# Ledger of designs, part 102: designed miniproteins, single chains

Each design is a single chain, and the fold is of that chain. pLDDT is the mean over its residues in the fold that is shown.

## One batch from the design tools (miniprotein)

Design m3769
Fold by ESMFold2-Fast:
Structure m3769 (fold): chain A 64 residues (1-64)
Amino acid sequence: GPLYRVEIVGDKPGLLSDGSVLPPGTVLLATAVRESPDGKFLIVTLTDGRQLLVGKEDVRVERL
């Protein structure tokens, strides 16, 4: 399946589906990236199956 490089940029953390928080500067691998219904957030599925909620302007995504 596709792989994505996801980098949290700026000063805002990302929120994981398990309630934990990822600090700015975190770099992750993801298997899926989708936009929230309101267009403000990305919902990122990580390689371990957890979902990351992050502001669309607070993240950089690159397809590998």
Scores: mean pLDDT 84

Design m3770
Fold by ESMFold2-Fast:
Formats: structure tokens, sequence, C-alpha cells
Structure m3770 (fold): chain A 68 residues (1-68)
């Protein structure tokens, strides 16, 4: 999971390392959704230089997965 996420977004992979998801299937879907939102909001999936924006998106998506 982390290896797959890191290939698409190294910053999101760091978030998963800090906050390991309990459900890998949901984490994969969440990663795809986060990438979609990053592309929509910033026009790119590579936000390595924008840690605050990435953390906000990743944190919210992870919270949504935890609330089910």
Amino acid sequence: LIEEVEAKSPTLAETYRKFPPKNEEKARKLAEKWIELAKERFGTTDLTGNSVQVAQLSGRMLLLAAEE
C-alpha cells in the first residue's frame, strides 16, 4: 500500500506512515480520491513542496475513512 501511494505521491505516503490506516482497501480508495482532489484543486498530483495543503487534504480524507 505505502509503496503504491509513494509512487503516486511521496507526501501522501508520509502521511500514511505517520497515521497507518486500519483498512488497506479503504486507504487505497482514499489515496485515489486524494490524488483526484489534488489534481482538481492544484492542477497537479505532485504537491511535494506544499506540505500544508497536502496535510489538510490527506488529514480530512483519512478522518472520513475512520468515521465509517
Scores: mean pLDDT 62

Design m3771
Fold by ESMFold2-Fast:
Structure m3771 (fold): chain A 79 residues (1-79)
Amino acid sequence: SKAEVLALLERIIELLREAGEERAAEIAERLKREVEAETDPQAILERLAQATVEIAAHLDPALRDRVGALFQEARDLLL
Protein backbone atom coordinates (compact mmCIF):
# COMPACT_ATOMS: atom_id res chain seq x y z
CA SER A 1 0.00 0.00 0.00
CA LYS A 2 1.01 3.66 -0.38
CA ALA A 3 0.99 4.07 3.43
CA GLU A 4 3.55 1.23 3.77
CA VAL A 5 5.73 2.82 1.04
CA LEU A 6 5.62 6.17 2.92
CA ALA A 7 6.56 4.40 6.19
CA LEU A 8 9.60 2.82 4.47
CA LEU A 9 10.60 6.25 3.08
CA GLU A 10 10.47 7.63 6.66
CA ARG A 11 12.81 4.80 7.78
CA ILE A 12 15.20 5.66 4.90
CA ILE A 13 15.15 9.38 5.85
CA GLU A 14 15.85 8.51 9.53
CA LEU A 15 18.70 6.13 8.58
CA LEU A 16 20.31 8.75 6.30
CA ARG A 17 20.06 11.46 9.00
CA GLU A 18 21.57 9.14 11.65
CA ALA A 19 24.47 8.51 9.22
CA GLY A 20 24.99 12.29 8.72
CA GLU A 21 24.01 12.11 5.02
CA GLU A 22 21.97 15.35 4.99
CA ARG A 23 21.99 15.81 1.18
CA ALA A 24 20.73 12.23 0.63
CA ALA A 25 18.10 12.76 3.38
CA GLU A 26 16.86 15.92 1.56
CA ILE A 27 16.49 13.89 -1.67
CA ALA A 28 14.52 11.21 0.24
CA GLU A 29 12.25 13.88 1.84
CA ARG A 30 11.53 15.37 -1.61
CA LEU A 31 10.72 11.85 -2.86
CA LYS A 32 8.32 11.29 0.08
CA ARG A 33 6.43 14.52 -0.81
CA GLU A 34 6.29 13.46 -4.49
CA VAL A 35 4.96 9.98 -3.54
CA GLU A 36 2.31 11.56 -1.25
CA ALA A 37 1.06 13.68 -4.20
CA GLU A 38 1.15 10.84 -6.80
CA THR A 39 -1.85 8.56 -7.49
CA ASP A 40 -0.33 6.40 -10.28
CA PRO A 41 1.47 3.31 -8.82
CA GLN A 42 3.69 3.05 -11.95
CA ALA A 43 4.80 6.70 -11.55
CA ILE A 44 5.57 6.03 -7.85
CA LEU A 45 7.60 2.93 -8.83
CA GLU A 46 9.60 4.97 -11.40
CA ARG A 47 10.26 7.74 -8.83
CA LEU A 48 11.51 5.15 -6.29
CA ALA A 49 13.84 3.60 -8.91
CA GLN A 50 15.30 7.00 -9.91
CA ALA A 51 15.74 8.15 -6.29
CA THR A 52 17.56 4.89 -5.42
CA VAL A 53 20.23 5.72 -8.06
CA GLU A 54 20.43 9.44 -7.10
CA ILE A 55 20.79 8.71 -3.35
CA ALA A 56 23.31 5.87 -3.94
CA ALA A 57 25.70 8.39 -5.58
CA HIS A 58 26.11 10.06 -2.13
CA LEU A 59 26.65 6.94 0.01
CA ASP A 60 29.41 4.52 1.00
CA PRO A 61 28.86 0.87 -0.11
CA ALA A 62 27.55 -0.44 3.26
CA LEU A 63 24.95 2.33 3.70
CA ARG A 64 24.10 2.07 -0.04
CA ASP A 65 23.28 -1.64 0.43
CA ARG A 66 21.07 -0.96 3.49
CA VAL A 67 19.20 1.95 1.85
CA GLY A 68 18.93 -0.01 -1.43
CA ALA A 69 17.30 -2.94 0.42
CA LEU A 70 14.66 -0.59 1.93
CA PHE A 71 13.95 0.94 -1.51
CA GLN A 72 13.58 -2.57 -2.98
CA GLU A 73 11.11 -3.42 -0.17
CA ALA A 74 9.13 -0.26 -1.06
CA ARG A 75 9.11 -1.15 -4.80
CA ASP A 76 7.97 -4.73 -4.01
CA LEU A 77 4.89 -3.27 -2.23
CA LEU A 78 3.81 -1.71 -5.58
CA LEU A 79 4.33 -4.84 -7.73
Scores: mean pLDDT 85

Design m3772
Fold by ESMFold2-Fast:
Structure m3772 (fold): chain A 88 residues (1-88)
Amino acid sequence: MEREELLEEIKKEAEEEAKKIYKYFTEVLKIPEEKAKEVAEKAKKEAIEKAEKLLEEGKSGKEVREEARKILEEVPKKFIEELNELAA
């Protein structure tokens, strides 16, 4: 797969995960739309930036996808953990 094709696939996955983060935050956690959107966009941006960096370093498509997915999982998780620490 060409680098550009892999990046487009990662961008699509990041966009879909950002939508899921936003929906979960607004509908389940009742977080304000502004904050939910901020976290979703941050996760998407960081995942894409990490994928681009790893591709420049010559990492495999599998490693690039795994690292991007970790960021999409960790960014919202860290935000929730920080909220829980402030509430405790």
Scores: mean pLDDT 82

Design m3773
Fold by ESMFold2-Fast:
Order: C-alpha cells, then sequence, then structure tokens
Structure m3773 (fold): chain A 83 residues (1-83)
C-alpha cells in the first residue's frame, strides 16, 4: 500500500521549507557571513533534507521521525558552516 503521493509531497515540502528557515536563522544567529560557499552548503543541506524526508515518508516513517532526521541534517550543516 502506497500512502497518497500528494499528502507525502506536502509534508516533505513543509519540512524542507522549515529546514531552509532554520538554516538561515541559525547562520544569522551564529554570525556566519553570507558567501557562495555558505550558500552552496545551505542548498545542499535543503536538498539532502528533501531527499531523506521523501525516502522516510515512502518507507512509512512517522512525521516525528522525518522531522527528527531533518533536524539532524540542519545541525550537521550548521556545524560544517561554522567549521
Amino acid sequence: MKLPSEEQGKLVEEIALEARRRLEEGAEEAGIPWTPEVASKMVGAVMRTLAEALELVQQGASEEEVRRKAEEIVEEALAEMKA
């Protein structure tokens, strides 16, 4: 049984947008300057969040599990940007 693709897509999109917001706010709070390198890492983290969220939702993971994975990706990306 496949979950409705529209519902899955909406959840994944919401989580990806939240990850983007958190990355932007976290970078600003940490005083990380906006550079092409930082922008590239941020885009990569958002794309990774989107891919992982989609995979987890397709595997029947709970919303909490998907959001937890997104938080881990955001934390990792922020740590790399602080480097």
Scores: mean pLDDT 78

Design m3774
Fold by ESMFold2-Fast:
Structure m3774 (fold): chain A 60 residues (1-60)
Amino acid sequence: MFTFKVKTSSAEAAEAAGRELRELYPEVKVEVEGDTLTITSEKSLTLAIGAALRAIGLSL
């Protein structure tokens, strides 16, 4: 299991990024906690990293 936490600028930004990540990375579990995204992959470090980098990009 591989888990990354990404802090966004707002709860609204986290929710929007979470929705997009669930569409782009269906193998990854995405949880929204206020302004923070928790990205978990059970099997793939590469998918978890990719989703986390995308979340950071969506926060810019």
Scores: mean pLDDT 78

Design m3775
Fold by ESMFold2-Fast:
Structure m3775 (fold): chain A 102 residues (1-102)
Amino acid sequence: MTPEELALANAEALLELAVESLKNPNPAIALTSAILLAARAMWLATSSGAASLEEVRRRIEERLGPEIAERAVELYERHPNEPLTPEEILALVEEVKKELEK
């Protein structure tokens, strides 16, 4: 397995974990976890040179839907260096909570 193939396999595993996180009974935690894991998959795949940003975005959209894909891209673009701080994670939870208050 090449380093690029390993990076893609690990990114794919993160997307599977993101799908599983949507089963969390707290919808704010479920959505925040899915967005964070999808963004982590994006950082891993693009930093290794294994995939383009658009290819990873398309895979996220196929597995998690267009809204989570869009949010993951926004998070990746705002935080090009991983990892996020606990304060940044809490801010994302609050943003998701506000979106669910409808």
Scores: mean pLDDT 77

Design m3776
Fold by ESMFold2-Fast:
Structure m3776 (fold): chain A 56 residues (1-56)
Amino acid sequence: EIEKKLAEMEKKLAEQQALSDQVATYRAIADQRGKEVKKKFENEKKMLEEFQTLAS
């Protein structure tokens, strides 16, 4: 009985490890997307700073 439970737990652990690998892959994609969003935000900030400089 214990041996059967251990085998089932080991299978579950392998499935969880595969899921963890997917999370790591998605994190890398999210980081890449985050860089693109940051560039857009920096461009918008520069526009606002130029506007404030002209207004002041």
Scores: mean pLDDT 77

Design m3777
Fold by ESMFold2-Fast:
Structure m3777 (fold): chain A 65 residues (1-65)
Amino acid sequence: GPAEEALRRAAASPDAAASAAGAEGLRHYQKGDIESALRSLRAAVEKSTDPEAREAARRALEELE
């Protein structure tokens, strides 16, 4: 679905923080733990300094909300 696609996109990001959060978020999402997935994505938005990587994580967060 759209949320899974957004998380996979974030996991493929060249930014390490966004990529790690995307991969972690996807893992939580696949287990049905949406709350933990959202928490991981929020952390990526806060810690990522690359505007494009932050936008990818933010879009994944919006898809899950």
Scores: mean pLDDT 75

Design m3778
Fold by ESMFold2-Fast:
Structure m3778 (fold): chain A 60 residues (1-60)
Amino acid sequence: MGLKVVAVEDYEAKTPEELTLKKGDVLEILEVVDEYHVLAKNLATGETGLVPKRVLRPLE
């Protein structure tokens, strides 16, 4: 079971590899890519992509 997180702010994708997020979106972390980014799935849209860790918080 992947770690679930919530977006704490809106985020607009800056590259085709990134996800656009709305505050309150719930995501599942698939992989940690580096110190600043994760590969995640947005559970509301089903889309996957890179997300900056700074806009995410754990759901427990």
Scores: mean pLDDT 81

Design m3779
Fold by ESMFold2-Fast:
Structure m3779 (fold): chain A 82 residues (1-82)
Amino acid sequence: SVEEEIDALTAEVKARVAAALTLDPAAAIAAYDALIADLEARAAALKAKATPAQQVRIDIVVGSQITLIEALRVVLKKELAA
């Protein structure tokens, strides 16, 4: 189901974010860039087959994840610029 795919995606994102924390800042930024692009593509695919209510949930869950990853990228980019 769409709900099960959202839960699986959330678990995968947690694992990928944790893995990137073991990398140097430049490699972590590249990993987060790839993760955001993958999340956007997978969210679009899920929304194409989702009900309007499920689309709102996908937007909230994935949007929150992307926002957190973007915040981490900003911190890492500042470290590289220093």
Scores: mean pLDDT 86

Design m3780
Fold by ESMFold2-Fast:
Structure m3780 (fold): chain A 70 residues (1-70)
Amino acid sequence: EEKRKEFKEEAEKAVKETGGDFDAIKKKLIEFLEKLLEEEPDPELEEALEELRKATTHEQLKDILLKLFK
């Protein structure tokens, strides 16, 4: 759960720092998640990373984040 909490904090920070720009948020979240996975493999985070790479809308991005934090 610790890595998911850290990811949630970075997601909130990315939204604030980018002013809600989809491409910028997506890029920051992918970079952060890749770094977390390099430290320790997590199948759910790996799945989220794949979904993030394919996301093209704010709705898809939000669904991915909600799935991780339920």
Scores: mean pLDDT 74

Design m3781
Fold by ESMFold2-Fast:
Structure m3781 (fold): chain A 89 residues (1-89)
Amino acid sequence: SAPDKKLLLEVIGEVLRAIGLLLDIDLAKKNNASLEEFQKLKKEAEELVKRAKELAKVAPPSLQPLVERALKLAEEALKKAEELIKEVS
């Protein structure tokens, strides 16, 4: 009943990537990054949301809370990037 180690590491990796992207977005905002830079961050957030949704389809019930956390963080990053694009456009 323990989750597969490979899948657990993929889910943990997704959480860490989403946290890292949120930090990158906050730093880009503070440094007055260009529209192009925010568009790149938005694309990265879209890719993280897509991966989290794919993980949700295959993850066992024991990993679902961690996958849901990864998805929520990725969606927060996407929303922040979209809001910043509107601000600088």
Scores: mean pLDDT 88

Design m3783
Fold by ESMFold2-Fast:
Structure m3783 (fold): chain A 56 residues (1-56)
Amino acid sequence: MEEERKKAIELAKKNNSPFLLDALIAERYGDELMKATTPEEARELIKKAREDILKE
């Protein structure tokens, strides 16, 4: 499971594809995004998630 995610993250970085990165964020942080009561909170969470995923 973690190996599959690492490969997906590498593919997202290599292909410079925001769509793959967004899919990874939704899969990992979907529950946290559902807790966001406003679109602004959701955008902030997505921004942090992108930075965290790209740091891996």
Scores: mean pLDDT 66

Design m3784
Fold by ESMFold2-Fast:
Structure m3784 (fold): chain A 92 residues (1-92)
Amino acid sequence: SSSLVEDIAAYLAALVKEGYTVEVSSEGDVLTVTIGGLSPLQLVGHTLWFIGIGLDGLEVEVEIDGDTLTVTIRGLTPEEIAYIKAAVEAAK
């Protein structure tokens, strides 16, 4: 649903404002989000949040490497991807 896009954008913007490194890239309908500088507890918490987004109807894959969380989200429109990217960039 369209509300998931707004939730994702707000969540990522909040992480940027809290001082985390958030990088967003896209190819077609695939959005890749990389969040760096996370503690082990933060890695668990953020992983569970993105799994929740997957359960709410988006196709979500999560990968952890050290202190970095990489999230791949599929099925978003180009406009929805642009909205998320703009929100993250505006929060920097």
Scores: mean pLDDT 83

Design m3785
Fold by ESMFold2-Fast:
Structure m3785 (fold): chain A 60 residues (1-60)
Amino acid sequence: MTPEQQRQRDIEFLTRQGLRMLREGASEEEVRRRVLEMGRQMGLSDEQADEAVRRALEEA
């Protein structure tokens, strides 16, 4: 697995987590905070974590 493939999988994972939280009634602000925190723990940049939040909001 390439680092780029792993990064895309991590973003997809965060997108699904954000979408689940939105569907459970979490606010956009709470989802953004939690996804950014998880992204940092996974070694993602804040920009990459924000992309996951954006995708979750578009799908919700």
Scores: mean pLDDT 83

Design m3786
Fold by ESMFold2-Fast:
Structure m3786 (fold): chain A 62 residues (1-62)
Amino acid sequence: ATRDAGLLAAVKVANEALKTGLSPEEVRRRTIEALQAAGMSPEWAEKVAEAVATAVENERSL
């Protein structure tokens, strides 16, 4: 297995956000919580969450 559990968790949050209409702030918050639950440091979780929230926002802005 080459995938990190944290990355998988982030992808699941992004997919749920696209399905349910979560705001970028809620996507960021949920992603941070999921990544920390997977054992990622808070500083890395915030960085990844910002990237995920931006990606979801870009998809919705199409």
Scores: mean pLDDT 74

Design m3788
Fold by ESMFold2-Fast:
Structure m3788 (fold): chain A 55 residues (1-55)
Amino acid sequence: GKKSDEERIKIFSEKYGMEPEDIRKLIEMVKKGIKDEEYEELVKKYGKAIEEVEK
């Protein structure tokens, strides 16, 4: 969609209880196509909510 990264961070923070900085990191990882140790920690912390941010 035409949503800004800041708007997406706010929506996912409110809807899934994710920390804004964690959402920002996930958005950058998805844009770069990189899944490293930090991505694995986010999956452990948020699980299914990670899939919703990747859409």
Scores: mean pLDDT 74

Design m3789
Fold by ESMFold2-Fast:
Structure m3789 (fold): chain A 65 residues (1-65)
Amino acid sequence: EEIEKKAKELASLSPQELADLIGQMTPEERRELLEYLRAYHEGMSKEEYEAFRKQVDEREAALAA
């Protein structure tokens, strides 16, 4: 339930806030959160969800360097 709410809140975050949050998460936490975003993306089109997913993946790659 809280994870579901957190997923919706993530969709509302600015790119900077999202980057900061992702930077503090473990890879497992990020993966789990993305699965919930997929399930509970009522406010997002397929394009918006795909763009968000790509942004997260790019941030993870940048952090891994």
Scores: mean pLDDT 65

Design m3790
Fold by ESMFold2-Fast:
Structure m3790 (fold): chain A 70 residues (1-70)
Amino acid sequence: MLYSKEQIEKALTLLVIEGVPISKETSRKIGELLHQSGEFLSEEEIREILREAGLSDETIERLLKVLKEL
């Protein structure tokens, strides 16, 4: 399955609302990496971007779970 950048941004917003700490610097880096990517991203591409931005594997898997429920 492929996910849009808008869906990824929604999932990130939901995690922040739920109290998951994402720094301003990490959010900026995620935005830059998403901008460099295609319009739609696979789960593996999302994992790579989020790891590169500095998110933990636990947070990445939680975000992917939220994405699947959107």
Scores: mean pLDDT 80

Design m3791
Fold by ESMFold2-Fast:
Structure m3791 (fold): chain A 69 residues (1-69)
Amino acid sequence: SVEELARKAGAALAAGEPELALEYVEEIAKVDPAAAAVITHVIAERLGLPPIPASFSVEEKIEYIRSRL
């Protein structure tokens, strides 16, 4: 479920594994792109990254974070 994948993404982030968190977000994006987009903004904020541009696609949002890890 999306909820279980979101929980796993949060746990990975808390464990200091942002790359693993993004893998779970990619799985969420296949089913619920809107939920995936929300989660990318939460991940960026928790990592102290600059705000992701709202105009970005989910794929662009994921790459924005990955390129800054």
Scores: mean pLDDT 87

Design m3792
Fold by ESMFold2-Fast:
Structure m3792 (fold): chain A 60 residues (1-60)
Amino acid sequence: MDEEKVEEAFEKYGDEIVEAIKAQDGPRLAELRKRLKEEFGLSDDEANLVIIRAAKKALE
């Protein structure tokens, strides 16, 4: 796992993912997940970690 890329991806897209979670926008979340994989070369597990971090932030 590339922790630095996961953190960089969260820094760039974290706020957008938080807003999509708060809005319950499934299609937007799917788009953002695909973008994380394409732009940062993240695996499915790494992209899921970014989303989990954003979900934790959204619910705090």
Scores: mean pLDDT 81

Design m3793
Fold by ESMFold2-Fast:
Structure m3793 (fold): chain A 73 residues (1-73)
Amino acid sequence: SEAVERVLALLDELAARYPELRELLERLKAAVEAGDGERESEVLREIAERDPEAARALAAGVAALGAALEAAA
């Protein structure tokens, strides 16, 4: 889906900018690809614990993508 593709692209960009979070971002990417919302929530919490600024940037990016896709539909 377009939403999944855009989220995966966002996660790839964040992995390049926050290499210390690469393992967590790869786990989040796998959860998004699997549609595993519980795993997504667990990994997002771990990212927020490791780097709150990166977690806020990710959350804002995902929210903006969701709003844009909903408005376009």
Scores: mean pLDDT 77

Design m3794
Fold by ESMFold2-Fast:
Structure m3794 (fold): chain A 81 residues (1-81)
Amino acid sequence: SAAAREALRRRYAALADILAEAAKDAPYTPQNANAKKTNALAAEAYRNLAEDRDFDEAAERFAEIGAGNGTTAEAVRAAIA
């Protein structure tokens, strides 16, 4: 439904903001470098989903951070459709 899709978009926008802040605020250490990159990529993916623009771009970002397996991408597409 349109209401469910809008609620999902709002959740993605909130997640994007939280992950972007986590990427910025985490102190730099060798242990944190990969986590910072992962949070930044996840933020970008959720922002794309929140803007209802480019699901393939979002899937690519998730794949880059190692979370974009076929099941995850398929579940996201099914939830929004």
Scores: mean pLDDT 61

Design m3795
Fold by ESMFold2-Fast:
Structure m3795 (fold): chain A 60 residues (1-60)
Amino acid sequence: SHTFVIRSSDVRKLTAAVLRIIGDLPEAKIEIRGDEVTVTVEDDPEKIELLEELQKEFSD
């Protein structure tokens, strides 16, 4: 499994984007803590790549 920690001042927008990527993955897990979204996915290279792109978009 792969875990991503992504931070944004707009956590609602970030959460919506994450759900759009992993909404079809029943084994994926999302945890929200303040402005931080933690996403855990099983071994899915396509979804991992999309989450890596999302993390870059929401980085400083």
Scores: mean pLDDT 77

Design m3796
Fold by ESMFold2-Fast:
Order: C-alpha cells, then structure tokens, then sequence
Structure m3796 (fold): chain A 61 residues (1-61)
C-alpha cells in the first residue's frame, strides 16, 4: 500500500524487501520494536508515523 511504497522509494529497495524488514520488526516486542522502527525511519529519512503505517499494512499481509 501507499506507506509501504513510500518507504521502499525512500530506502531504494523493493516493496517486498520492505515487507520482509517490517515482518522482522513484528517479531520484536516493546522497546526492541520501537528501536527497530526508529532506525528504519532514520535510514529512510521519513517520520516514525510513516513506518508505523507501513508496519500496520505489512501486518495484514
């Protein structure tokens, strides 16, 4: 979806690669997940909200 596509463009990777990264983050809980999502946001140069939207979309897949 739109958030996954935006994140893929920002990272310079495929949407499928973003989905796999987000699925790995879904295996983490609490602070570990927060750190992973913040790192993705920093690397992509996007807001944490964008990464959280992409995570919610990936969780439906």
Amino acid sequence: SAAIERLAEALGVSPEEVIEQLKQALKLTGEGREIALRLIAREAGVSLETVEEALAEAAKL
Scores: mean pLDDT 82

Design m3797
Fold by ESMFold2-Fast:
Structure m3797 (fold): chain A 75 residues (1-75)
Amino acid sequence: MLSKEQIEVILEDVKKLIENPEELDKLSEEQKKELAEKLYELQKELIESKEDLSEEEAEKKIRDLTESFLKEIEK
């Protein structure tokens, strides 16, 4: 499991990329951990793929994952 410190860093970085950072503040501790773990796995996959993605492309994938997660928990 990710440490609380790692979860905080991941979510703060993501707040800068999404349209409504307040949506992350609505998440429970468990949901924040789930989101942070999914984002960590995404970053790991991006590194392992050896695709030299631009920073903008990587940020888009991170944003899209976050938006998808928020919609998933809303349904």
Scores: mean pLDDT 75

Design m3798
Fold by ESMFold2-Fast:
Structure m3798 (fold): chain A 73 residues (1-73)
Amino acid sequence: LAAELSRRQAEAERRAGELGQAYMDIINGKNLEEAIDRLMELRGMTREEAEALVKQIRDAYAQNQADVAAWDA
């Protein structure tokens, strides 16, 4: 029981870390294909769903950058 719980806990923590890295890569516009692959594996998403999520995150980030630039104008 303890070994199974430890393994499940370690897997959950590793998956959470990998998912976090994928989101950071998406925001930074780096390793997008690897981020898509991680989303498909960790979230069980289709490629189309993962690409849509990446686009949503990237569009939101671009909008935020544009808004900040507009405040300086």
Scores: mean pLDDT 75

Design m3799
Fold by ESMFold2-Fast:
Structure m3799 (fold): chain A 59 residues (1-59)
Amino acid sequence: SVEEMVEALRAYADVLGPEARAIFDEAVEKIKGKTPEEAERILQEASDRMLALEAARRA
């Protein structure tokens, strides 16, 4: 569900730090008033950005 995605991304952002938190906070604002399908797409894009941030730190 959208709520489960939000909570998973919140936990991930908390581990990755302020840059990931900013990506998460922007995504949470963007999903306001969206359909569940649109919200899932926005949250998936935020997840991809956080994964790219983590990968860059590992390189």
Scores: mean pLDDT 84

Design m3800
Fold by ESMFold2-Fast:
Structure m3800 (fold): chain A 77 residues (1-77)
Amino acid sequence: SDDERVRAWLEGLTPAQREALLRYLAGQLSQRETARALGVSPATVSRFARLSGGRAPELLLEIEVDEGMELIKRAVG
């Protein structure tokens, strides 16, 4: 599915690159600035946002929550 494809791509990014995507979706970064941060074309940034069907922020948050839960698990035992 598009969600699975987008999620797999997002999971392959660094936390800093995912932050750049969140800032793009919030209107804080241009396509060009985001593309430079990710090392991709501006068209690629736009396509991946569209492939999520508007769910890219939700998928990014799911990854960040999953990473946060792993950090908690490692800290607690």
Scores: mean pLDDT 70

Design m3801
Fold by ESMFold2-Fast:
Structure m3801 (fold): chain A 63 residues (1-63)
Amino acid sequence: MKALLIVTNADEKQAEEALKRARELYPDYEFELRIAKDEEEGKKLAEEIYKETGYKPFVITVK
């Protein structure tokens, strides 16, 4: 299955680590990585994808 992973407030290295962890937890999923500048953008993007595809993306916020 295709899944979208949205990482917010992260540099590329932090986003890659989140992607690696997601692949380890959900090996049956083919993850596409997206980086959002903040939590609000990530939430809006997740809602839009859910409306278009019918599945909910994974959203991770880095602090």
Scores: mean pLDDT 75

Design m3802
Fold by ESMFold2-Fast:
Structure m3802 (fold): chain A 86 residues (1-86)
Amino acid sequence: MERALTGALELIRSEDPFEREIGLSMLAMLASIALRYAEKTSPEELELLARALREAARIAREQGDEEMAEYLEALARELEEALARK
């Protein structure tokens, strides 16, 4: 998780739109997996993913990708709810 999360965040912070889209897709995939296995995902990993998704949503919105920003914020909310249930 840690290395994949670091790599995805680096891609999302890229000025290259192609690299940013790859990083966003990776984060969305990691979030979906973490939600599916929420009971086995550590509270620390859920919190890190939720924060990463919030940051990614902010970047997407700044770049004019409102649909992606809303999708990432929805995933962040689900991770935050899963964290609250632990």
Scores: mean pLDDT 79

Design m3803
Fold by ESMFold2-Fast:
Structure m3803 (fold): chain A 57 residues (1-57)
Amino acid sequence: MKPKMTEEEGKKALKAIEELLNLPEKPSDEEARKIIESYDLPEELQDLVLELYRQLA
């Protein structure tokens, strides 16, 4: 199966998740989305990162 994201995009996604998990307080979905947007990810990947964060938190 051909990967649909680059290795660089994958690393950015992981860093976004790590930052969200390391916050002192659980962010709202809107706050989480702003942090994810700061990583310059495609919109589809931003939605994926938010969903993964929701499952991990």
Scores: mean pLDDT 75

Design m3804
Fold by ESMFold2-Fast:
Order: C-alpha cells, then sequence, then structure tokens
Structure m3804 (fold): chain A 91 residues (1-91)
C-alpha cells in the first residue's frame, strides 16, 4: 500500500541520517561526500528491506546498515554484494 511505502522510506531515511556522521568522518572532499552519501542511502534502504523480511528490530537494522556501509567503503564492494553475505548469516 502507499502507507507502507511512506513508512518504509521514513524508516530508511531515519537510518540514513544516523549514518551521516560516518560519511562526514570518512569524506575528504565534496565529491567523496556525495559518493559516500549515496552508499549510506543504499545501505539504509537495504537494511530496512532486511528488517521487513527477517523481522529485525530498529537497533538491528541500524547495526546492519552500518556494517553494509563500512564494508562497502572499506573493502570497495558494491552494497549488493555485502547484502548477499549478510543475508546468508540471518538464518
Amino acid sequence: SSEFIREFFSRAMDIYNKLIPLVEKLSKSGREYVLLETTALASSLAATLLGEKYNLSEEEQLEIAKEIFERSVIEGKPVSEVVKEIKEKLK
């Protein structure tokens, strides 16, 4: 439903906003900030989707979003690859 979509994106954006301090700490330029911001948004959306699928708490969703973001940035992996690895650990 449209209500579900609004609530979903609201939760994803809340997680995203909590990742911004990490983006600020890791960014060395405005260009790098935009790239890391995009990765943080993708990580937040992925964590929110995993939360819906696996009935994860808000705290677990935030921890997963941080893990996806940090591993993507540090290891240079696409968010989708990190998400696949995390899915294999969730059951």
Scores: mean pLDDT 86

Design m3805
Fold by ESMFold2-Fast:
Structure m3805 (fold): chain A 82 residues (1-82)
Amino acid sequence: SEEVEEAERIARLAVDTAIRLVKEDNSPFARDVAEALVVMTVAVLKSTGNEEAARRAYRIVAERLRKEGLFPDLADWLEAQA
């Protein structure tokens, strides 16, 4: 569906941006901003009410974070929601 495709696109953009930010600047500030970006994006996707779109987005974000070794508690929470 269009909502699923849009959710996946937004999720990929957000997690890619967060990973890039941390890799370019591994300061506590950059990490906090990156984590906030992911958390805010997940909250927006959850607010849409489309559970399938949200779950697919959660899986994409969790897998990318886990692969990069970033925000393990957030990755674990997202995997539990997917």
Scores: mean pLDDT 83

Design m3806
Fold by ESMFold2-Fast:
Structure m3806 (fold): chain A 97 residues (1-97)
Amino acid sequence: GEAEEAAEELARAAAEAARAAETAEAAAVGAAAAIAAIGVAAGARYSPQASEEAKRRAGEAARRGAEEARAAETAREAGLAAARGAGAAGAALEAGM
């Protein structure tokens, strides 16, 4: 019946939301690590004792960290959108009962 179909849809939406939450949590950890890496790389670039090779590597690390931070933020936004979709499905089930 309609209640069974709504329950199955809610179960699917909940599973998608759980996967999105896992992705968002992983993205948040990745973003924190990338921000920390940028900070370390920036510090190394301005170190008066750093070799030219170390400064070059620090610049490369900062660039990679910035790219990872942007990717992590995109994944977090996608996770939040999926969670909102699951919430809407839950509300529809409640309205149908």
Scores: mean pLDDT 67

